# Designed miniproteins, single chains, continued (2): the designs that were tried, part 20

Each design is a single chain, and the fold is of that chain. pLDDT is the mean over its residues in the fold that is shown.

## One batch from the design tools (miniprotein)

Design m4705
Fold by ESMFold2-Fast:
Structure m4705 (fold): chain A 92 residues (1-92)
Amino acid sequence: SKLEELKKKLDEIIDELRRLRAQPVSPETRARIEKLTEEALKIIDEMEKLGAPEDVIWEYRERVAEASDSFLGGVLLLKIAVDEVLGLRPRR
């Protein structure tokens, strides 16, 4: 399905972000992290539009926020924290 294809692509992006996080800080590494983070967020939006379960969307947002050492990753981490305080975390 389209959703499974997007999940696979997102998993690959998260793995790449984790690899880049282990590398020395450089302008090239930073630019790559930013582009991958933007692509990951776009994929999450597409998954949500396709009706992915809320718990799946939450899990992927957390994984991207943890893997991405970027401004967008920091913004995502803050949004997750705010949503959790507001009781928006999906329940089992």
Scores: mean pLDDT 84

Design m4706
Fold by ESMFold2-Fast:
Structure m4706 (fold): chain A 86 residues (1-86)
Amino acid sequence: REEIRRAALYASTLPVEKQKVYSAVLTAANKAFEVNPELARELARAVYEGADPETIIELLEKMKEAGDEVTKRAADYAIEKVREYL
């Protein structure tokens, strides 16, 4: 969960518009951590390393495929927000 904490700290330094998007992305990562902790850490790392929106969406799509219903909903919402604001 250290990767998610680091990503959250990074997100808090961004403009409010982007903070809302990354909040959705990190919510998906937190939900996925219970089911697929490696993929959740990879997504969190992509966030704090400043990966492009395409990379973040790709990781969220993988979470949808491998996750439970809660993770799939969180990832789907995060993908929508990334496409809308980034």
Scores: mean pLDDT 76

Design m4707
Fold by ESMFold2-Fast:
Structure m4707 (fold): chain A 90 residues (1-90)
Amino acid sequence: MAKEAYKLGVEKLKELDERFKTASKEEILQMAERFKEFVLELVKKGLPKDFAKMLAGAFAGSASAAARDEEVAAKLDQITKELIEEINKM
């Protein structure tokens, strides 16, 4: 179960990374919020917090590389911090 949940997270992150390269600023932020909710749902379904934090870290790296705009980068960093805080509270 945990391995399957992690794989699902990795596949979603891979799709997100590819879409970040061509997406508008609004689409990038919308996809980031959706990914945050998706990872939190995986934790609720049994994904260990350590694996969820690994997904958050990988997302942060992908988002930082894709965000050419410092304002968007700051918002993506905030979404990542919120995700990690919510994981820690679960």
Scores: mean pLDDT 77

Design m4708
Fold by ESMFold2-Fast:
Structure m4708 (fold): chain A 80 residues (1-80)
Amino acid sequence: MRKEELIERVRELAREAAEAYVRALLGEPGALEEAERLNEEALRLAEEIYEEFGEEALEEALRAAAEAALAQLPAIEAAE
């Protein structure tokens, strides 16, 4: 199931990006650059999902990414 696999990959990239961002806030060198790279990769994949499966699939992917990122919000706030 290609669509579901791509949506899950977007979720995973968003989770990894949020985790890297937390590490960047804690002062890890290179973690901010890693978070930016992962976010760019997630956006490119979301564009591919839109082109292949349309707006509804893009909305599902963006929701999955937002859920993954928001799950890290308490850690992001604590790291400041």
Scores: mean pLDDT 80

Design m4709
Fold by ESMFold2-Fast:
Structure m4709 (fold): chain A 66 residues (1-66)
Amino acid sequence: GAMLRRKLRELAEKGGVSEEEVRRALLSLLQAPEDARDLLIRTLAKELGVEVSEVEEAVRLLEEEL
């Protein structure tokens, strides 16, 4: 939805990557085992230069669309 699209754009702009790259990374997080998810979220947040909470919000929005 519109909220997910906006969040993908914000993360992409901050990270200097495409919205499609962010979307693919988030989909990979959703497919990861729960024990690995926290580490992968922190890694993505660091790579994009954003807060962990911003990646967690994007994951939540993506889960609501699936």
Scores: mean pLDDT 83

Design m4710
Fold by ESMFold2-Fast:
Structure m4710 (fold): chain A 63 residues (1-63)
Amino acid sequence: SVEEVRAEALARLDEAGPERREEFEKQYNQITEQLSGLPLPQDEKEKALIAAIRIITDHLLRG
């Protein structure tokens, strides 16, 4: 689920530092708001959110 993927991402980011968690939450909220406005099926929105979580997490852990 989205919630499980998000929880795993936050756990990994917490190990890297508190400022990475803050930036993740900011970007996550922005993407969630963007997706809520799109005329897409719920399952496609969830897939997009999961992909976004992975991309943001990877970027923040590498940067």
Scores: mean pLDDT 80

Design m4711
Fold by ESMFold2-Fast:
Structure m4711 (fold): chain A 74 residues (1-74)
Amino acid sequence: TPLLEALLSEDEAVRREAVGLADRASQQELLAVTQQMIANPSPAGVDGLRLIAAESTNPLARALAELTLAQLGE
């Protein structure tokens, strides 16, 4: 998905675009993306989740990012 692809990007500008995608994402899409990140953790994915937790205007996206980071021990 575009959100997952942006979050896993090594390009910081592309990862920042993931914040805007998360702001507009449905609850179902956010849950699916966070579950995929838990299944396949990566440093880029962790950095992307931290960006969403800090910068997203969607409170659900921020909460799910924080919960996912906690689950990953971050």
Scores: mean pLDDT 81

Design m4712
Fold by ESMFold2-Fast:
Structure m4712 (fold): chain A 81 residues (1-81)
Amino acid sequence: MKISEKVKEEIKELLTSPDPLEQEIGLAFAVMLATLAKRSGDKEEIEEVLKFLEELANDPRVSPEVRAELQKIAEELKKSL
């Protein structure tokens, strides 16, 4: 599955939002992407999603609490490599 740039941009916008509800929606999409990548069994797709989640987990525009949740999602996805 190709993750479109538009989907990545929309998730970044949600996760960098000051609205806690939008942050929760962004986290739900991040979990969905990780789950779909794991189900695909495609190493390249898993690596692309992992890189995206790790970049967000290190983005200072994302709150520390949301970054911690993104790191957990990324660590869980990394176990599939």
Scores: mean pLDDT 82

Design m4713
Fold by ESMFold2-Fast:
Structure m4713 (fold): chain A 62 residues (1-62)
Amino acid sequence: SPLEEAKEELKKLKEAGASVGELAVKLGNLVRKYKLSDAEKRELAKLLGLPEAAVDALVAGL
């Protein structure tokens, strides 16, 4: 699915040692590329390992 492909791309970047800022930029690019729903945006953003409030704020900006 588009969400699973987006998750794999984000995980690969995270495992390569990308910063939180680089991961946030990649998240925005993946949301646009795969046209993710609000629920899918939130699931993808959880992979950043941020607190729930920070995930909510990030998803609201997407």
Scores: mean pLDDT 79

Design m4714
Fold by ESMFold2-Fast:
Structure m4714 (fold): chain A 92 residues (1-92)
Amino acid sequence: VEPLIGLLRHEDESVRLNAAYALGKIGDERAVEPLIKLLKDSDPFVRANAAYALGKIGPEKAKKAVEALEKALKDEDANVRLAAKKALEKIK
């Protein structure tokens, strides 16, 4: 898990994207705070994957992400807004 969390800060957006997706599938609580930070990434696909991953981790572990996901509902990118909405539906 720790090596994948480190990859969320990689210079390549594809690496960050894949790391976020993998962390969502693993569902480890240690990824929640790093994924919340990733919701502010420069790349909209990375932000959307961060929201999706938080939704996959689920309600019990990702409750602290609710406020950040509610802010992501106002994101400039429509895919990020949709991912945040879907994540909130799973967490709330």
Scores: mean pLDDT 80

Design m4715
Fold by ESMFold2-Fast:
Structure m4715 (fold): chain A 69 residues (1-69)
Amino acid sequence: DSSLSEEEKKELEEFIKEAEKLVEEIKKLAEKHKDEEINELSKKVGKEIPETNMKNYIEALKKLIEELK
């Protein structure tokens, strides 16, 4: 449920930091390209993906970054 052990919290914090780094990279790519389409993709990633598990979220962000390169 909502309770996490200290070890689980630490692992979750690392996943959150990884996700935040990837989202920031996507935002920088959107600014660099100045494309509305890339900007919309960045918004869509932050809107829909957080409802899945953390590993799938990180993987989806990495794929999006590769597509934006």
Scores: mean pLDDT 63

Design m4716
Fold by ESMFold2-Fast:
Structure m4716 (fold): chain A 61 residues (1-61)
Amino acid sequence: SLKEKAIKYAEEVLKLAETPVEKEIAQRMIDAARASTDPAELEGIYLAAKHMVEILKEKKA
């Protein structure tokens, strides 16, 4: 489901996060994804988390 994808990618952001700010952003995305029932909000969280995962992985490569 979209909610499962949003949570999964937000949790991946938390695993890749190195700075306190990055960890806080990741936790807020996880909390928002878990609380939300709105498909549009969940899609927004999923896309934002997916993009942040790509950025954080590129920085570590």
Scores: mean pLDDT 84

Design m4717
Fold by ESMFold2-Fast:
Structure m4717 (fold): chain A 76 residues (1-76)
Amino acid sequence: SEEEKKKIRELLKKYFPNLPDENIDALVDSAKSFKDLIKKLVKMLAGSPLEQERILKALENVKSIEDAIKKLKELM
């Protein structure tokens, strides 16, 4: 929903304030699911495939989008 997309955009701006609005909007609009959004975000923020794998594994059991974004910020 548009309300859910707005909430996700606000969370991303809060935890990643240096991420451009255009990148946040593209990410939220292109994501097919919560899991897909997190995978795309990790790919955007972590340069190496090994680092991406490590972070995604650490996030595999996280159940809420807010907790996943918080955890991702801690791992970066």
Scores: mean pLDDT 81

Design m4718
Fold by ESMFold2-Fast:
Structure m4718 (fold): chain A 94 residues (1-94)
Amino acid sequence: MRLSAAEKLTPEELAKFEELLAQAAQAALDLARERGWSEERLAELRAAVDEIVARMREESRTSASAVVGDYELTLHASPTVASASMRSLVQAPR
């Protein structure tokens, strides 16, 4: 645990955090595009990403998750890393 709830972000750290949130959101959209998601599914994903980003900004969270169809989308925006991951909620056949 490197970030304690007692620490306050400086204005520079806050600005960088906002940039990292934008990068994590873009990474999620790029990942869905690479997977060949339809335009309609991408619109649903954009709405979910916007909700995750808004929650992360309001609560100063470095990660948050939401369910989009059969996938759990997780965004990460730490001072060092901005990334997105999708986990299938459907069991693998093996």
Scores: mean pLDDT 73

Design m4719
Fold by ESMFold2-Fast:
Structure m4719 (fold): chain A 55 residues (1-55)
Amino acid sequence: SDNDARIALLRDTIASLEAELARLSLDDSPEAKARAAALRKMIAGLRDTIAELEK
């Protein structure tokens, strides 16, 4: 299926979330670690969505 534009937007969203993870990696607080864990789960879900769209 032709979902290239949608996949591009999802990849851009992942890049933004990965940039946030990079910033959080400089903070060793429990709050930052919890936020990073939530962001990693969100990124994983978005990657799964891309995989489904690439079928």
Scores: mean pLDDT 86

Design m4720
Fold by ESMFold2-Fast:
Structure m4720 (fold): chain A 81 residues (1-81)
Amino acid sequence: MTLEELYEAVRRVVDEEGAEEIVKEAQKHSPATIGAIADAARLLAEGKSFEEAKKAVSLYDPQVAKAANELLEKIEELRKS
């Protein structure tokens, strides 16, 4: 999973500025966390609920799930703006 793939997935659910912010934060985390949040953003882009995306993230290791959930909550905040 690349940062470009993450950007494209997030851009479908938030505006360009929000997508850039999420990618900037995600790049500070492990590749596993980037993969987890990219999977969650893809689910949201497909029309799945925030709860379904959060459940998918929770299948990762606890440390990865925690970081990815924080990024997912930020995506949800940007979607409401």
Scores: mean pLDDT 80

Design m4721
Fold by ESMFold2-Fast:
Structure m4721 (fold): chain A 58 residues (1-58)
Amino acid sequence: MLSDLQQRLHYQRDVRDTGVQQNVPSSVVDGYLDDMMSQSTVDQARQVADQYLQQMRQ
């Protein structure tokens, strides 16, 4: 398994990259990243990331 830091960085990169690909405003992507960083656990950060990724890809 990846370390906590590596997993969080992976999710942050996915959200940022998807935001760029889907032409989502940087302010919205920054809000998503802030929400992810506010999560106390990697599992919670993953759930939030997955929701935002699905939202942006729709």
Scores: mean pLDDT 78

Design m4722
Fold by ESMFold2-Fast:
Structure m4722 (fold): chain A 72 residues (1-72)
Amino acid sequence: SEIEELIEKLKDKDEKVRLEAAEKLGEIGDKRAIEPLAEVVRHDKSLEVRRAASLALNKIDPEYASTVKEGI
């Protein structure tokens, strides 16, 4: 499914692929993306990708998004 393919793309080696996957998951709003996006916010190497994932989480579940913090 598109959701499962986008979730896998969040782990891609290419920063642009991860960024686009995070944005699309936020647009679709499927709750299955919540935990994968939260992992990106906590651990992704790119600040831009982490921000996109945070925005996507806020679109899907604003209350949960407020509890997710970036990992060190």
Scores: mean pLDDT 82

Design m4723
Fold by ESMFold2-Fast:
Structure m4723 (fold): chain A 58 residues (1-58)
Amino acid sequence: SEAEELAKKAYEAGKAGDREAAAELGRQGSMAGIEAGDLKMAEEAQNAAVRGLIEGGA
């Protein structure tokens, strides 16, 4: 889904240390999940951004 792809991009941006891109991609993924009625994926998109940032040492 779009939300799942955005969650993956948010994680990778976070892992690369790009805090602004991780936050924006996580937000976009969350919104896409809400619009699709997939609240679990909306939550995962936000969590993916944070997880990427933590693993990336940011």
Scores: mean pLDDT 83

Design m4724
Fold by ESMFold2-Fast:
Structure m4724 (fold): chain A 82 residues (1-82)
Amino acid sequence: MKEKAIEELKKILEENRPVLRARLPPGWTDEQFDRLYQALLEDFINAIKQAKSEEDIKEILELARDPRTLLGYLPYYEMRLS
């Protein structure tokens, strides 16, 4: 069950990938963007792994579906990876 949730998460994040890329400063390379994307993906995967119920998993996926939520995390990842 968690494996299916992780695959759904990957699809959600891929759909939001162009929006996230557009918010990066002009000097960012594809490699730096890939690092940011992987860090974001790993944090969400870890949240799913730590989930105690299917309801928790649904909440995590809903957070990932909202582009505003993802954009809100972007400055944190920019700071961490720069």
Scores: mean pLDDT 76

Design m4725
Fold by ESMFold2-Fast:
Structure m4725 (fold): chain A 80 residues (1-80)
Amino acid sequence: SLAEELIERVRELSKELLEKSENASKEEQQKLLDEFNDEVDKILKEAEAKLNEEEYIETVKEIKKIVDETLEKLQKRYEE
């Protein structure tokens, strides 16, 4: 479904962010995070435009969970 495709795109973006940030400076990590947030916002806008209300709510919840888990992993790297 489109909802599953949108969620998978966020999972791929999360993976790319975590991989690219591993050897990046704090400044580069912030730029990667900003780019990640911009791409997630685009996906959320697509979800709002194309999904019905029930699918949108469930999709947003899953995307937020992925984003939160990604941010927690990044934060732990910054605290080194």
Scores: mean pLDDT 84

Design m4726
Fold by ESMFold2-Fast:
Structure m4726 (fold): chain A 83 residues (1-83)
Amino acid sequence: EIEALVARILAGDSSAVTPLVEEAYKEALRELGDFEKAENLKITWQRTADNLPVYKASVELDDEEIDKAAAIIEAAAARVLAA
């Protein structure tokens, strides 16, 4: 599923970015054993005054969860690009 979202982004579908971030965090939370937090997570994004995208999570994320989610996205991107 995460690989499918990465493939959509590489094909030019920017609407897949928010679902990719959400699914990566949910997978990170599940791998860390935090199933309740994973089920309740929602990611939204908005532009700042400087026109930069900012992601907001419905639940508080710690540095370990953020690092794990980033690693999941990086690994999925490597798999999609190698295919």
Scores: mean pLDDT 75

Design m4727
Fold by ESMFold2-Fast:
Structure m4727 (fold): chain A 76 residues (1-76)
Amino acid sequence: ATREEALRAIREALEAAMEALRAARDRSSILRAIGLVLRAIGLEIDLEWGIMSAEEVYREARRLLEEARELLREVG
């Protein structure tokens, strides 16, 4: 994956996590959504500082997106 593809995947994951956070009504779901948002921000930092490759960040961001979509299905 390219750096641009990794950044796009992070943005998609962050948007889904933020949507889940807006839909969440109970403490458990709110904390899960916050955790997903923080993980997305962490991937952006890891990519920017070269801690993870664009390919590794892309794979993790896609997993995070699926986790965020699953939470959104539970809370939306």
Scores: mean pLDDT 87

Design m4728
Fold by ESMFold2-Fast:
Order: structure tokens, then sequence, then C-alpha cells
Structure m4728 (fold): chain A 58 residues (1-58)
């Protein structure tokens, strides 16, 4: 349940990055929390996906 909720949040962030600059700024604020949650849940796939989002924001 928690992993599936986080997966959907990361999916939404990935999609939002491709829409416009305003969504990019929103994702930039959220991504540190998504990465923290992924590490806490121990899901290596979600950690990697969150790190990829963070890298795209650099």
Amino acid sequence: SDIEKLRKRIESAEKALEINEVNRLVVKKEIPHLLEEAKKLGDEELVKRAEEILKKLE
C-alpha cells in the first residue's frame, strides 16, 4: 500500500516534469521528500527513479 502510493507519486512527478516550468519547480520542492520516503521503505526501484528525477532538475 505505502509502496504503491509512493510509486504513483513518483509517476506523477515524472509526468509533471514534462509539462511546464511551474510544475518543474513544484517537483523540485517535493522530490527530497519522495526520495526520503523511498529510502525509508527500502524500495530500490523507487529510490533510483527519485534520484533520476533529482538529476533531471540539476
Scores: mean pLDDT 79

Design m4729
Fold by ESMFold2-Fast:
Structure m4729 (fold): chain A 79 residues (1-79)
Amino acid sequence: MKISREELEAEVYRALADMLLATAARISPELKKVYEENKDKSLLEQAELMLQEAKRRGDSDTARVLEKAIELLKKAESL
């Protein structure tokens, strides 16, 4: 199997983003609901919906985590 540096970096970014979304869902019942209801959507769409909910609630710490997840997913798409 051939794996390029760019493919490996993209896979790492997606794995880290997924872990951040799952962690946000574990610590916030409201974000868990958004996460569970949107599992049929892309990981990026799930992250964006969770970010909107975190911002609507004034949860700035969780919003920062979700913004980092979105940045990682966008970097993965650019590789």
Scores: mean pLDDT 81

Design m4731
Fold by ESMFold2-Fast:
Structure m4731 (fold): chain A 70 residues (1-70)
Amino acid sequence: DAQKYLQKGKEALRQGKPREAVEHFLQALRLDPNNQEARQQYGRAIYELMRQGDYETAAKGMREFGELID
């Protein structure tokens, strides 16, 4: 259920946990790669990781996303 992971990711972002949020949004995208809301929320989580200086986790998430949509 992609919606379950989408909601978990949104809650993680709300709690200031972008690393966990990226993981949940990538799970939503593995179940439904064309889910536009999951793609948008994933982008927000990557932005928050970069804003916090967690470039390694952001890069890892971006590689996993690229594999899903390619």
Scores: mean pLDDT 87

Design m4732
Fold by ESMFold2-Fast:
Structure m4732 (fold): chain A 87 residues (1-87)
Amino acid sequence: AALTVTVPEEIEVKEGEDATLTARASGPSATADIRWYLNGKLVGEVRGATSATLTLKNVKKEDEGEYRVIATGADGSTAVATTKLKV
């Protein structure tokens, strides 16, 4: 079975609210390394997990954008998904 990662397609919050983005990985490895990127910059990382939650507190308009998640399995396989945060 191939490694997969699942995230929400879009999350919308009001400025000043908290946002949570949860990624779930599944595949032949017991766990995966999960990394979150905004505009190509690493903003969150969880190693050796089946799920990872990125929590953004007191969201501002500069936090708006496309959050890319990359899961890497122990075998070196990768899976990619994206979620969009709207403020």
Scores: mean pLDDT 79

Design m4733
Fold by ESMFold2-Fast:
Structure m4733 (fold): chain A 77 residues (1-77)
Amino acid sequence: VLERLRELAEKEFGPEEAERFAEEAARLLAAHPRAEEVREFLELLLKAEEARAAGDEEKAKEYEEKAKKLLKERQAA
């Protein structure tokens, strides 16, 4: 998960900024009281993006729906 964010940051901002983003993202994730839930959500979004990049839009949609369901569970009464 963090490795994929680092790769994205490297392409947009360069290797120097990517290192900083990776360190800060890891620190924020470790300090978050619901780190596991946030991690699962991000992992599903990354898998959806990977599936879309591979041309598998059906798989991308499945992962996006799973991410939306997880988000709705957090908002449910």
Scores: mean pLDDT 67

Design m4734
Fold by ESMFold2-Fast:
Structure m4734 (fold): chain A 82 residues (1-82)
Amino acid sequence: MTKEEVLEKARKIAEEETKGLPDPEARQRVIDAILAIADTLIAEGKSEEEVIKTVREMARLARELGGTDEAIQQAAVRALSP
């Protein structure tokens, strides 16, 4: 799959998982953060499966933590932890 196809899939997952966030600006920051991490993982040579797994975990954590900047940072750290 191309980089563009993986990023489009990641975007759709991020949008679906964050649709419950009440603040549109917070939701967009979560989506942007998830896509930035996905792009980095693709650049590092991670598989589509690993990229999508990380995207789903970040979206889940960001949703549970309420979509604040602190929640986004915590979600990224936790999703990238071994």
Scores: mean pLDDT 75

Design m4735
Fold by ESMFold2-Fast:
Structure m4735 (fold): chain A 92 residues (1-92)
Amino acid sequence: SMMAERGARQAAEGVERSGAKATGTSSGNTVTITADGVNPGAGMGLMAGAVSAEMNGAEAEVRSKGDTVTVTITAPSPELAAQGALEVGKAA
């Protein structure tokens, strides 16, 4: 949905406040945030946000490869996935 796509972009902007470069995309019930240049503190924030999203009923996957972190949030609706992604962005 357009609202979920907006939420994904806002989540990426939240991650970018840590100094990383991030993009957010929405597809179906899933929001994916890809962040480059993630420092250890921001990486811990992303993991904490992913755990928070899972505690609120979403499924969260965090993958890291060097300084690149990919967070995938899946929920019962695109809007709920975007909400989980926004929590991840705020935690970073």
Scores: mean pLDDT 81

Design m4736
Fold by ESMFold2-Fast:
Structure m4736 (fold): chain A 103 residues (1-103)
Amino acid sequence: MYEAPGADSEEDATRMLGAAVQTFLEALGILDADGRVRPVRPVTREQVEEAAKKAAEYLNKNFSGPGKAKIEVREEPGRIVVKISVTTADGKTLETELELPAA
């Protein structure tokens, strides 16, 4: 699990969630620097954890707030599930899950 500062508002939480997803997909090579989507290849847990770390580092560098953000990586049979969640100071949580084919 990788942690980052949370959001001050729901608008900030939405921006943080979007930025984390974009950084994560770019780190995996699914999204290129021009925003073009590439075919998803089977990924290893190490590749996913490295991408999650880069997303968390991006959030820590570019965002600050009183809530909390988490990136959780779970390996399941045939897939790796990544859950990205951002919690506001008011206790509201925005989350998304990404499912990737496991190598």
Scores: mean pLDDT 73

Design m4737
Fold by ESMFold2-Fast:
Structure m4737 (fold): chain A 61 residues (1-61)
Amino acid sequence: EIEKLLEELMRTSAQLTGTAAKLSAARQAGAPESEIAELEKRLEELQKRVDELDKKLKEAE
């Protein structure tokens, strides 16, 4: 079901980009450490998800 994995990869990549933009804006605005930490954690989770989906796509799953 390569098509479903591709859709999920595209969606997750969009979320990764959006979260990265929010993190950059939060850092520039001097947001609380808790908010920055939450955004950093989300970025790590999204990056891990992208890597997992990319691996599955390469395995033709």
Scores: mean pLDDT 81

Design m4738
Fold by ESMFold2-Fast:
Structure m4738 (fold): chain A 72 residues (1-72)
Amino acid sequence: SSELLRRRDELERRLAELGREITRAVDELVAAVRAGAPQEEIDALLARIRELLDERNRLQTELEAVEREIRS
């Protein structure tokens, strides 16, 4: 259905956006570690990365379910 196709496209777009956010957050973490940033700053970046990875896993599971529905 066109609704399932739209949902797949939305999830793929959101996953691509999350991928870019994760890359930026990891780059920020690497830069902070190299600069000797305070532990609280490093901890905040790690917490943000964990949240982004959790969201990516959730959206990936949703995408797999939608793709299975499209193939049915």
Scores: mean pLDDT 90

Design m4740
Fold by ESMFold2-Fast:
Structure m4740 (fold): chain A 80 residues (1-80)
Amino acid sequence: SMEEIREYILKQADRMGLSEEVKKKVLEMVEKAIELSKTQSFEEVLKELQEEVEKRKDLTPLEKAFILSMAATAAALARK
């Protein structure tokens, strides 16, 4: 469920010591990935997420990697 995915993401973010602001950004990217998955292929969703995250100057490499991994997982789970 979406609630289980959200709980899992927040737990992993806490284990990595990520701030509340970064957790919010992770959840926003996860929601974007799920929405894009309704109209785009998995490969297209991954490409758009990668480009979006790489353009961000406010995120560390570790935060970018975490956001991409969580968003990609959510995109995969949203596909039926």
Scores: mean pLDDT 79

